# Designed miniproteins, single chains, part 77

Each design is a single chain, and the fold is of that chain. pLDDT is the mean over its residues in the fold that is shown.

## One batch from the design tools (miniprotein)

Design m2670
Fold by ESMFold2-Fast:
Structure m2670 (fold): chain A 86 residues (1-86)
Amino acid sequence: DLEEEIQQLVASSGAPGFPAVARALLETLASMPAEESDEAKEARLREVLRRLGLSDELFERAARAAETQDPAEMAAIQAEIRAIFD
């Protein structure tokens, strides 16, 4: 479930601004119809994150790093996210 995944990401981030970002994402998700697909929900969450300064490119890099299990790239992505919310 997307809500639980977002909550876990918040707990692991440690970035000072991240709780506010997570709240915005959860509020966006909660405002969407229950019948809306996960794909449509993800698209709206990406739009919220874009407006908060997180690029689609950064998300694509994060997804790729997770799939390839590249710890160096994951660390670099986490550092970029922290810099945005620091």
Scores: mean pLDDT 64

Design m2671
Fold by ESMFold2-Fast:
Structure m2671 (fold): chain A 80 residues (1-80)
Amino acid sequence: SEEEIEKIAKGVAIRVRRAALEAFGDTPENQERADRLAEKAYELTKQVLEDLKKNNVPLTEQQRKDVERALKIYEEEEKK
């Protein structure tokens, strides 16, 4: 569903932002960089999932695992 795609895309964005800050350190410059990377990851994830849905392409096993991980991250963030 569109709602599920939104949650997955947000989960991916959270993961990318956290990974960037862990890798580069939590400075104002790196926060701005991490926010830009997260935004790009969000947009790309939405585009890819919508394109797969539109063309009736099933997710691979690896893609299903990535989706499950992203949903878990989104759910964990919502608990805060």
Scores: mean pLDDT 84

Design m2672
Fold by ESMFold2-Fast:
Structure m2672 (fold): chain A 81 residues (1-81)
Amino acid sequence: SLSEHMEKLLAGMYLLAQEVKAGRLSVEQALARVEELFARLAPHLTPEERALAERVLGRLKAALRAQDFEGFLAVLREAAA
């Protein structure tokens, strides 16, 4: 099971993806906010959660740059399982 901080990180990333899809945030703004969210929450993660979060972050950034919102959501669903 995921910690509260990991769940908060994934939920924040999901909301940022929805804002990009709705046209309220640019990809560049969302990437910056994902990095800020990660930096704020990373100190509260276990080493195992930190390793998972790093992998998820890389995949999410790639999907967001490609504007592959379904791929972005699939990565988040996989991480939450």
Scores: mean pLDDT 80

Design m2673
Fold by ESMFold2-Fast:
Structure m2673 (fold): chain A 94 residues (1-94)
Amino acid sequence: MSPEEIYKKIMELLKELTKALKDNASQEEIFKLVEKLLEEVKKNMPEKLAEAIERLARSAKERIEKDPSSMKEEVDRLLAAVYTYSSEYLDSAK
């Protein structure tokens, strides 16, 4: 896939996760979408960037498991980080 196609696919996954949060999806569904996002990131992005996103996602999951009320805040932070890193990746790949 081209960097543009990878970016578009990641953005669509971020949109799906954002919609799930808005629709008050369960922790299980949110975690499933995060796993899907991580799979795509690990498959298509540079290893160091994928590892950084994976660490953020793992930290977010741990906080959500301890405090489910933090789910929206933690996922929002993860979405912002993935968006920033993916945008920087696309820009550097041009």
Scores: mean pLDDT 80

Design m2674
Fold by ESMFold2-Fast:
Structure m2674 (fold): chain A 88 residues (1-88)
Amino acid sequence: AKELAEKKAREYISKAEEAEKQGNYLDMGRYYRQAAFYYMLLNDYDKAIEYFKKAEEYFRKAGNEDLAKSAQAGIKTVENIKKRREKK
């Protein structure tokens, strides 16, 4: 249900904020990526792009290039979906 996806997105954002207090950039990236995934399920493409960009930033700060590239791929996927929806 839409309500569950909204709750999960907020839950992962809160987990990312707690990871930030601990300086855990890898977990910040993971949690923001999960939040972006739930915003995709909600068709909130602008928030999905926002949180994939945050995930990319923190994966780079963590020194994990593969996860940063994964987040970049997520951004491109959402941008392509948004473009297709805007043309309909």
Scores: mean pLDDT 86

Design m2675
Fold by ESMFold2-Fast:
Structure m2675 (fold): chain A 61 residues (1-61)
Amino acid sequence: GEFEAASRAAREAGRAGDAEALRRHGEKAGQYLGQMEGPAAGTAVAGMARREAELIRAGRA
């Protein structure tokens, strides 16, 4: 489904060290999850993706 595709893209970007792609795909996954499980779940996933992207930038910049 759309959530699985976006989550997979986010994980692949994370493995590649692509902070922007991880943030973009992770936020998209959060949007899809929010539609299925409600805004709290979607916000949590989007927040995790943003934090992960910041760690990549801070740790590898």
Scores: mean pLDDT 82

Design m2676
Fold by ESMFold2-Fast:
Formats: structure tokens, sequence, C-alpha cells
Structure m2676 (fold): chain A 95 residues (1-95)
């Protein structure tokens, strides 16, 4: 329950930040927005010490909250996939 609550809260925060990003930067291309969203997601994940599984769960919640905004949803999907791959690579190292 505690891990699901954290993932939901992070997902909600990520969805709000990405909506704001899209609204404030209408002239930015989707790739630029996705890179900015990745930086936001990475910072939030590092602040909360999220595992790859928690990042994936938070991303799913964020996408569901953005189901009425396909552009914002696709941006979140890109950012979360990139972050999950980065975190998994770090876990493959000995420790």
Amino acid sequence: SHMEELAREVGRKLAEEVRKLVEEHPDDDPQTLAEKAYEIAKKIAEEHGLTPEQVELAGRYAVELLKDDPLAASIVQYAMRKLVEELKKKEEEEK
C-alpha cells in the first residue's frame, strides 16, 4: 500500500508538471518536451529513491491521468521508458 501510494503521488505530480510544460511551451517540438519531461521525472525519482518498478508504476498512473491529452501522455511514456532503462542498467552493476 505504501509503495502504491508513493507511485500514485509521484505519477500525479509528473502528470501536472508535464501538462504545465506542454501549456507553457506550445512552440517546442515533442522531442524537446520529452527531454525536459525526462529531466523532471529523473529528479523526482532521485528525490524519492524510486526503483525501476516504482518508476514504471508512477508512469502508468501519470499516463492514465493524461488520457485526454495524447501529446502529454506520449511525452510521459518516452520519459519513463528512458528513465526505467537507465535505472535497470545501474542495477545490473554489482551491489
Scores: mean pLDDT 81

Design m2677
Fold by ESMFold2-Fast:
Structure m2677 (fold): chain A 80 residues (1-80)
Amino acid sequence: MDDVEINEALDILFEKGLEPEAALTVYQALKALSDRDPELVLEAVKNLTEEQIEALNEAGRAKDVEGATAILEEAIKAVE
């Protein structure tokens, strides 16, 4: 996926409660997943639970790109 599709995923995440301070960490995680199917990534972010959004916010506060990537990969696997 390209930067347009990454920003679309971020917009969905913000609507679901992702904090602005987590944006860079989650952007980097989505960039690490840029070889994934954009439709699966968008479905995964739409289906994230409140607990998963909270975990992404925690990863953002810690600047933990690897942790954010792991959360997103688990979500993508759940919609495949």
Scores: mean pLDDT 85

Design m2678
Fold by ESMFold2-Fast:
Structure m2678 (fold): chain A 89 residues (1-89)
Amino acid sequence: GTFVHVMGLIAGGLISTANLYKDFQSDNEELNKLADEMIEHANKMLEAAKKGDDKTALEHFDKAGDYWDQINASEAGKKARKLAEERAK
């Protein structure tokens, strides 16, 4: 259904962005840990959505968002974002 398709797009975007940031900041253990947590929650969100467990999917969506906010607040995350913007040129 539409919900599963939307959650799939969100999960794919979160996972791709997390892996890109890990590549740009490979030596930063804290950033890599936050990115791995975001990937885990994105995968669990999609799994729950596929099972029709919309409540659990949204709980994992919120957790993935919390980790994304932590990454963007970090100095390493801000540097990774600048490198991602340069790659987009």
Scores: mean pLDDT 88

Design m2679
Fold by ESMFold2-Fast:
Structure m2679 (fold): chain A 94 residues (1-94)
Amino acid sequence: MPPSPEVRKKISEAIGEIIRAIGLDLDGDSKGAIESIERTEEIALELIKMGDLESAESIAKILETLAKESKDEEVKKKAEEAAKRIKEEVKKAK
């Protein structure tokens, strides 16, 4: 089943925010990276409300990767917290 245009738009927005978070983290902008992670979390939670649990879980996995690869402790913590929250909400929705 192909994802709906609305779901695809939200996935694209989440990917854009993840790319921004990675770029800002590499540039040393912890505040900007954290802001983009928070926006990614909000979009993932909206995807869960729309019934797209699989995309939300994939976003959480990408955030877990960012948390492991980032050298910034604040960015690591925020990405890990966001991924955990998304995974918990996916589990509750199943």
Scores: mean pLDDT 85

Design m2680
Fold by ESMFold2-Fast:
Structure m2680 (fold): chain A 80 residues (1-80)
Amino acid sequence: MELTVDEVVELFIKLANSKDVDEAVEILRTLAKQDPDVVREAFNKFEEEYPELIDKFREKLKDPKVQEALNELRQALAEQ
C-alpha cells in the first residue's frame, strides 16, 4: 500500500505512543515496505513538528524485538 508523507507521520506518532511491542514491530514492518524517500521526509517532519515524542520514540527502540524490526527498516531504506 502506498502511504502519503502525512500517513507515515501518523505511523511514527502511533509508534511513539504504542504500549504493545508487537504493534510497534508491525508499524516498523509497514514502514519498511514504503518508499524510502517518503519515510525519510515523514521522519524529518515528525522530528520538527513532534519533538516531545522523540524521547518516547527512542524508548520504544530500546526493546530487542523493536530493534530487530528497526534494523529491517534501516536495511530497506538503504536498498531504496
Scores: mean pLDDT 79

Design m2681
Fold by ESMFold2-Fast:
Structure m2681 (fold): chain A 94 residues (1-94)
Amino acid sequence: SLAEKGLELAKEGLELAKQGKAIEAARKGVEAAKLGLKASSKDDILRMIGLTLRAIGYLFDAELYEKKGDKEKAIEAAKKAAEAGLEAAEIALK
């Protein structure tokens, strides 16, 4: 299912963040959140839009910190993007 694929992508994002691959990790989080949104019920749509926008915002933060050379802050933002994607996928699985 789309929700199961979103869950896999979110887990990949978290592993990439552990490896210091901040931009790749954040992109996986955004992909996971988008799949969660597509798989969501009507009752969850507004929450899922919020999680997707949160993941996108953290991707922008990760890119900004990477450009500034702040690797630690880039990884922190990437983890938050992946966590938003994970939450979205888990909601869609319910």
Scores: mean pLDDT 89

Design m2682
Fold by ESMFold2-Fast:
Structure m2682 (fold): chain A 68 residues (1-68)
Amino acid sequence: SMAYEEAREQARRVTDHLIGLLKAGRLSREQARAALRDNVTALGERYGLSEAQKEELYAEALKRLDAA
């Protein structure tokens, strides 16, 4: 769906920003994960995503963050 695709693109941008802050030492790993969770939750609410879609979006984003 267009809503899911847009939410996924926004989550990717947020994740990349958080990775940048993490690598620069501006956020701890815990702070970056908390910020990611909050942002994915807000995007899910904003775009009307199902619980399963929010979980998938968070899992993708978290995997990307944790690989950094």
Scores: mean pLDDT 89

Design m2683
Fold by ESMFold2-Fast:
Structure m2683 (fold): chain A 95 residues (1-95)
Amino acid sequence: SAEEKAEEIRKMFLEDKASLDQLAEKLSEFLGVKVTVEMQIEKIGDTYKVTVEISSEEGIRARAEEETKDVSELEEAMARALEEAARELLEKHLK
């Protein structure tokens, strides 16, 4: 179920063009606690680094990083980082 919920977050971002606040709301719904989603994009040389941090009010945190040299792949890198961080948070909360 954590994997399926993380996939839903990825689809909301890529297909529905959901904001980070909307993704945070959906994750808060899944967990029954308030969740915050943060994303940072840095360009280091020729590489774009995407960092996603997700935190719950209970102090559970998840972080994922993705990199791409191709700006056309940046949205996919963002989506992968969001899915991975969401999956990690959901797995930590369900244990």
Scores: mean pLDDT 85

Design m2684
Fold by ESMFold2-Fast:
Structure m2684 (fold): chain A 79 residues (1-79)
Amino acid sequence: SLEEFEERIRELLARLRAARTPAEIFDVFREFVAQAPVPEEVKQRALAALDANRDASKESLLSLAAHELAVMLEELRRR
């Protein structure tokens, strides 16, 4: 359900904030995206956005991941 997905996003954001390295942010984010109930196109865009910013700071990657999660949530809300 939408409410369950919103709760999963809140849990993911807490995990991302607790991440110690950029690599940990990527791994946690990829794991979540693989299970997300959104179109494959949305998943691929989110993963490509983070991959293009691999050399960014931890804080920049966290902000980018949070933005992509908001896009996924909005896509699900439209259904």
Scores: mean pLDDT 82

Design m2685
Fold by ESMFold2-Fast:
Structure m2685 (fold): chain A 66 residues (1-66)
Amino acid sequence: SSELREELRRRLEELEREAVRLHLAGASPQDAQAYFDRRREELVRELARRYGVSEEEVRRIIDELR
């Protein structure tokens, strides 16, 4: 749905800002990337549950937003 796509876009932008913030605070690029990857998977599970769709559907939408 458009609502799910809009929330995904907003939440992914927030996660990217958090990853940059961690890097600026002295985290290694590897640690920042690991944090982003973990938070992205948590987001996939959260939104799949809230919108009543599969995790695969959420990941498909994320890929389309790239």
Scores: mean pLDDT 84

Design m2686
Fold by ESMFold2-Fast:
Structure m2686 (fold): chain A 56 residues (1-56)
Amino acid sequence: KEVVYKRMEENGGVLSAQEILELLKEGVISEDTASKMLEIALENGGVTREEFEEIL
């Protein structure tokens, strides 16, 4: 969780699809979590902390 939140802070509070894929590649998030986050990013242009917490 903390690594994801730090990545969000570095990117203005939002994670793009590219950043989600990097977190998956680094093993920070599971494939299931990455799939849910990518769906949100496609709908909203990115994933916020609140949206991330809802999918956990």
Scores: mean pLDDT 79

Design m2687
Fold by ESMFold2-Fast:
Structure m2687 (fold): chain A 82 residues (1-82)
Amino acid sequence: EKKKEIIEEGERLLKELEELKKKYPEVSELLDKLEEKVKELIEKAKKAKTEEELEELERELEILEGLLGIVRGVAELLQKKK
């Protein structure tokens, strides 16, 4: 359950990152770095063997979601500066 949820949420973030890179090319480099981290998280989740490993990955996913929110906010500010 937890493993599947982490993988599915990670894949959802990857799709969101792809769309944001198309909409906000000004922050594409930051989004690319987040994309790499999310891909690594998904691979770690697939290989995870213990509940403890899954709990650590869940916390990492929360951090990545927060970072994406910050990058989105920065992109919106840059768009307004025009």
Scores: mean pLDDT 81

Design m2688
Fold by ESMFold2-Fast:
Structure m2688 (fold): chain A 70 residues (1-70)
Amino acid sequence: MEKAKEAIEAIKKSKVKSIEQDANGNLTITLEDTGKTIVVPPEYAPEVAKAAHEANGKDALDAFRRLAAS
């Protein structure tokens, strides 16, 4: 839970530059303003996706749409 909360707070403050998913389903989120990377386990991916949609609107929606379709 705490890793999801940290990722959510970071996304709310910064736009998402890129999202990558590894073979184990971990999400690596790169923030646009800081270049900081946040790694989120697959167990927390849905909560992080919801937060990104709310914070970044259309830009985040396109990135997470493909993840949700997987």
Scores: mean pLDDT 66

Design m2689
Fold by ESMFold2-Fast:
Structure m2689 (fold): chain A 61 residues (1-61)
Amino acid sequence: PAPSLGELVERLVANTLAAQAQNNQAALAELSDIFERFLTDPSYSLAEVAAELDRVAARIA
């Protein structure tokens, strides 16, 4: 299942808030890199963004 752009934005916001609540600077840095790469790298697919967000979320949880 391919995630929508809106779904990925919601997940990015949720993960960022969770990382901030934990004072998890490493997770915040990874989330920032994912977002920057999504904006600047046209080869970075929505599926790859979703997978990277899942990986960061697992570290936060």
Scores: mean pLDDT 78

Design m2690
Fold by ESMFold2-Fast:
Structure m2690 (fold): chain A 90 residues (1-90)
Amino acid sequence: MPSAQEIIEEALARLKEILGADDPHVQALEAKLLAAIPSLSVEEAIERFREEANEMGQKLVEEKKLSKEQAEAALEVVMEAIERLDEVLR
């Protein structure tokens, strides 16, 4: 089974493919999560990922940078990652 860190890293890689690796919001999300995750429990990692991803999504919508297709694809990546992290807790 993949670790919580591996699940988050895979989700971040997919978000970079959808939104662009050079997007400052994606880079900020990656930096915050990868710095914090080694010190967090799996439960805390899930909560942090959900909160940071939601903040990123709000900023991208406010800046009108996302197409509908990109927004839906990014949301699916986040939701799938959260479900995979929940399975690690079980």
Scores: mean pLDDT 73

Design m2691
Fold by ESMFold2-Fast:
Structure m2691 (fold): chain A 72 residues (1-72)
Amino acid sequence: LEEVLEKLKRLEELIEEAKKVSEEAYKLFTEAYEIYLYIGKNSNTLSTEEILKLYEEAERLIKEGERILKEA
């Protein structure tokens, strides 16, 4: 739970930064933020396997967004 909150806070910062620099990165970080919100809301009903897949997808989106910001 605290880990998800920390990820959400970091993504809020990345989203605000990307909004000023790259619409593409902004969209990627926003999608990752929505995934972490979903995990936080549904952690009690999601299986460990489902949570791990969602984390993997969110981290992939963050990595791509960060790459785009570096190249922008």
Scores: mean pLDDT 81

Design m2692
Fold by ESMFold2-Fast:
Structure m2692 (fold): chain A 62 residues (1-62)
Amino acid sequence: LSPEIEKEIDEAMRLITRSVLKLMSLEEVIKELPSMSEQTREEAVELYPDNEELKKAYEEAK
């Protein structure tokens, strides 16, 4: 795929991932974090940047 199309697809996938994460409770996000891809984990932390519990779970999942 062209770089332009690839970037648009990546951005769309990012938005979909964030929408799914918003449908989950914070407890579910934290619990499932270790099973998520590193990209999905980054989106979760970006969605809740001030949540210390989620940040700690993210660091431990690495």
Scores: mean pLDDT 76

Design m2693
Fold by ESMFold2-Fast:
Structure m2693 (fold): chain A 67 residues (1-67)
Amino acid sequence: SESDQIVLNTVADHLQTEHKLPFGEAFKIAQEAVNAVRDLETGFGITLSNDQKIALATSIAEEEAKA
């Protein structure tokens, strides 16, 4: 969705800026994080705002970037 594209782009930009990841690696990790957030919403029956999705996806992506 449009919302998911905004979250994806924001997280990918964060990983490139703060963690100095190349675009391809940043985009892959960001996409995995966005998918994880979607799966959490679906699995737990919750609805998150775009700001909440960005915060959660960024947190997940940062943990993946450390591995």
Scores: mean pLDDT 84

Design m2694
Fold by ESMFold2-Fast:
Structure m2694 (fold): chain A 67 residues (1-67)
Amino acid sequence: LVQEALENADDTAKVMEIFEELIRQGRLAEARELAEKLAEKQPVLMIQLAAAEGRIEEALQLLKELQ
């Protein structure tokens, strides 16, 4: 899953699908690895990770920075 997302780093829909599956399965360490490795190509992953971990204030701050 992580490797598949990295190979499709520019495909936002594919990356989000894999990321959501990792979160759904409780594989938070792998979701974090994916968000960190794709931080420049898919910055939205860090926002989704923060929200999934209950860090709503951090997620909102990251969203504002994506302008």
Scores: mean pLDDT 77

Design m2695
Fold by ESMFold2-Fast:
Structure m2695 (fold): chain A 112 residues (1-112)
Amino acid sequence: SMMEEYRELVLRVVELLSQGRIEEAIRLLEERVGPVDIDEIIEYIKKERKISFDSEEEFFEYARKVAKTLVQIAQDDPEYFRRIVLSHFDRSEDKELYLRELLYLLKLAAKE
């Protein structure tokens, strides 16, 4: 099923990130669910996390912090990272948008 394919994609991305292979994780996600529409990601994050932003700048500051934290956790505690990513994926109302959010955050982390 498409949901099982997306779950397998999440597991592979988690494995790549735990190994520090962020560029390979980005490429894999881009091939399957890219390209990313930033406005769609902003609205998805607002809805999924039940948060609001006073400006686009506030959103980008938030996104950079989340991106940095995700990459750090993936390397420092791969088991915890796997658990939180799968939990968020399983809870997401839109699995494809979750994967596009993950792609966006990883690309943001890679630019720093």
Scores: mean pLDDT 84

Design m2696
Fold by ESMFold2-Fast:
Structure m2696 (fold): chain A 68 residues (1-68)
Amino acid sequence: MARERTLELEKELQEELDKLSKEKQEKLFELAKKHIEELKKSTASLEELEAMAGKAIEELLELAKELL
């Protein structure tokens, strides 16, 4: 379930990204990079990492909507 939810969120994020200007995309990309670095440093289980990735994508979606 977590993996399937993450894939749906990724698709929604991609659709929002396509609507943003290059400058707004860069801002969103910097936030994404920060979340990826946090995940890489985590010693959590795979299931916990998938849940964390889902939350990160949700935060990126909220920021993308605010930037519109």
Scores: mean pLDDT 72

Design m2697
Fold by ESMFold2-Fast:
Structure m2697 (fold): chain A 61 residues (1-61)
Amino acid sequence: SRADQIAALNERISEVRRRILELQGELEAETDPERKARIQAEIDRLNGELAGLLREKRRLE
C-alpha cells in the first residue's frame, strides 16, 4: 500500500540520517586530511541519497 511505501521510505531516511551523524562524528575526530576528504565525500553522497528519498516521500504524500 502507499502507507507501506511511506513507512519503508521513513525507515530508509532514518538509516541514512543515522549514518550521516556517525560519519560527522568520525570527521570531527579524524586528523588525516586524506581520510577527512573520503569521509566528507561519503557524507555528501548520503546527503544526495537523503534528498532523493525526501523527494520520493513528498511525491507519495
Scores: mean pLDDT 89

Design m2698
Fold by ESMFold2-Fast:
Structure m2698 (fold): chain A 68 residues (1-68)
Amino acid sequence: SEQERRDALLRSLTESQGGVAASDAVLGSKDDGLKKVEEMREAARKRSPVSGEAGDRMYKWIKNQLKS
């Protein structure tokens, strides 16, 4: 649902800014960070078709932030 998308987006934004998850990606490798984003996207798709659609939009934004 839209609420789940918002909550996941806020969580990922908090992680990227305050950034334990972001720090782990950088410390391990850039490649590891991208794999983590892809893994989260796959997890969202497994939940439901609705979650998959919302998750794709959200993860596109997250991936863009990580690449930039």
Scores: mean pLDDT 56

Design m2699
Fold by ESMFold2-Fast:
Structure m2699 (fold): chain A 86 residues (1-86)
Amino acid sequence: AAASATLTSDSEEAVKKAADELQRRVRELSGADVEVTGDSKTITVTNRDPSATVRVRVGDDTAVVAPGGSATLPVKAGDTVIVVVE
């Protein structure tokens, strides 16, 4: 399952809103226990699922998050954040 959100700005409010939307969609589409948080500079994905692997992409940056792991990626206005559960 995959969820995506496009940032209209890199303000804390915009990034937090995108993070909240991504977390909701990921949980709805996959059933996986994935947490997505953000600030004005980064998005952090925490994979609390016992078995699923999560892949995160922001622009040209990619991270793979194993069960129990987390990854933090930089964000800026215009970026599309994609979270994929495998």
Scores: mean pLDDT 80

Design m2700
Fold by ESMFold2-Fast:
Structure m2700 (fold): chain A 93 residues (1-93)
Amino acid sequence: MMKLEELYSSTTKAESREEALEKMKEMLEKAKELAKEKGIEVEEEIIREVFTEEEAKKLSKELLELRKEGKTFISIVLTEDGVVSMRLYVPVP
């Protein structure tokens, strides 16, 4: 059952910036492959580094607008503690 929520989510921790960038790329490709296997068209890709409260607020606003528009999108976020999070959002028909 498709939901207006996270269809897939994955989180990992990177030990360096270089490792974080590699993990972000791997997660993006994996999310695209999962979407393709399920016949889901990804309309937007949101890749962000979130190290400040202002960056977090900006990202929250961008994700809210995509949800309001009913768009299918992939979100990949790197935080200041080296955590990389991937989410695939699919609107309910």
Scores: mean pLDDT 76

Design m2701
Fold by ESMFold2-Fast:
Order: structure tokens, then C-alpha cells, then sequence
Structure m2701 (fold): chain A 68 residues (1-68)
């Protein structure tokens, strides 16, 4: 269904962004924000395929490049 597909894409984007924040911006995050990132990783890692993650990561990077 469209809703389930949208939810899975949203989860993949959240996971990709959480991994990016953990890797690239950990020093800029508050302790509370770091805990939020770790919780997001734990919640979504088991649900999202590597293909979905790669697609979401590429889309997030594309959007970030356009915003810069």
C-alpha cells in the first residue's frame, strides 16, 4: 500500500540520516541528540534492507548538496 511504502521510505531516510549524523557530526550533537540517533538506529536497522538504505542515503546526500 502507498502508506506502508511511504512509512518504509521514511524509516530508511531516518536511518540513513541517523548514520550520517553519528559518523560526521557526533561532536556537534548534544548528549540528548546522540541518544536520539542511537535509538533511531536500534529501531530501524532490523527493518530496512541495504538496498533501501543506499537509495535513501543517495537521496539525502542529493538534497543536502542542493541545499548547500
Amino acid sequence: SNLADRERRGAAYALAEARRLRRERAAELTPEEREGVERALALFEDRITEAELEAAREEVERLRAEAA
Scores: mean pLDDT 67

Design m2702
Fold by ESMFold2-Fast:
Structure m2702 (fold): chain A 85 residues (1-85)
Amino acid sequence: MPVAAEITVTLRPSASDEEIEASLRPAEEALLRHAVGGGVRQASPTTLVLYVVARSEADLRAIAEAIAASPAVESVTVTLLGPAK
């Protein structure tokens, strides 16, 4: 069942733009594989907020894990918004 979530990503302030870009590529691939839609907003220089509609709860978990695995990422918080249509 598709699920909607808000993912808050906190970036390491010591990471360079090059390190951030290289480290986030696997997360972008996970989004393309597991998400059916969404958007991203940069809330601050170190905070990204993603709205994600994942194919299932397992797909949402895979996206969150891929983002959290990035060396440029300090923390990831997932807020479930509910089942998606």
Scores: mean pLDDT 77

Design m2703
Fold by ESMFold2-Fast:
Structure m2703 (fold): chain A 55 residues (1-55)
Amino acid sequence: LRERIAEVSARLQAAMDEAVQKIKANDTVGYKAAAKRLVDEARELEALRQEAVAA
């Protein structure tokens, strides 16, 4: 579980960096894709956190 949380956290960081780069490049479509990925990764992290507490 801890290793899985670390992996998701790393992907979240990568998605944040990509979103910032897309904003700086004025790539609205790329930014939306990165933002959606960021939300998806954040939801997975929250689900893992709740699973760890509930288990």
Scores: mean pLDDT 77

Design m2704
Fold by ESMFold2-Fast:
Structure m2704 (fold): chain A 82 residues (1-82)
Amino acid sequence: MEEIRKKIQEKLDELVRLLKEITKAMQNNDISKAKELVEKAKKVIDELRELIDKYNFPDSVKRFVDALKKEVDIYEKVIEKK
């Protein structure tokens, strides 16, 4: 369980970092970089959801990941429109 908690924490930290990088890419109008970062973030979200579901982590963790996914989805839609 400790190893799984560490993996989830590391992936959450990576996801937050990716979101920050997406925001910067969008501010700089670097749409190609933003698209690449969104795809990476989606992969991390999928991995997080699999771990959270498999190990029955608390709803608070699930809600946090869902909130981050919604943010990524918003960026993806904005990128598609540009």
Scores: mean pLDDT 83

Design m2705
Fold by ESMFold2-Fast:
Structure m2705 (fold): chain A 99 residues (1-99)
Amino acid sequence: MKLSEEELEREILRALGLMQLELLKKYLEKDLADPSSHPGLVSLAKSLVEIAKKLAEYGDVELAIELLREAIEAYERLGVDDEVLKEAKELLKEYEEKL
């Protein structure tokens, strides 16, 4: 029962992460040149970093790495440099070393 709940939470996080990743990729390619879209894209990238941290905690390090890579790319393409980008780069290095 408890393990079943943990598996369900992991599946929900995986689905949410993949959905937000697809959305970020789609809108980043279409709306990169539109400054009015940048806050929303930054919010999606930040959300991917948080989901990646939770997935890594549940042992899904491989997907966490993919989400972090895409979040970092989005931040860099948007020209945003904040604490979340720094954290994402540090987490990516840590997770790749543990893979």
Scores: mean pLDDT 80

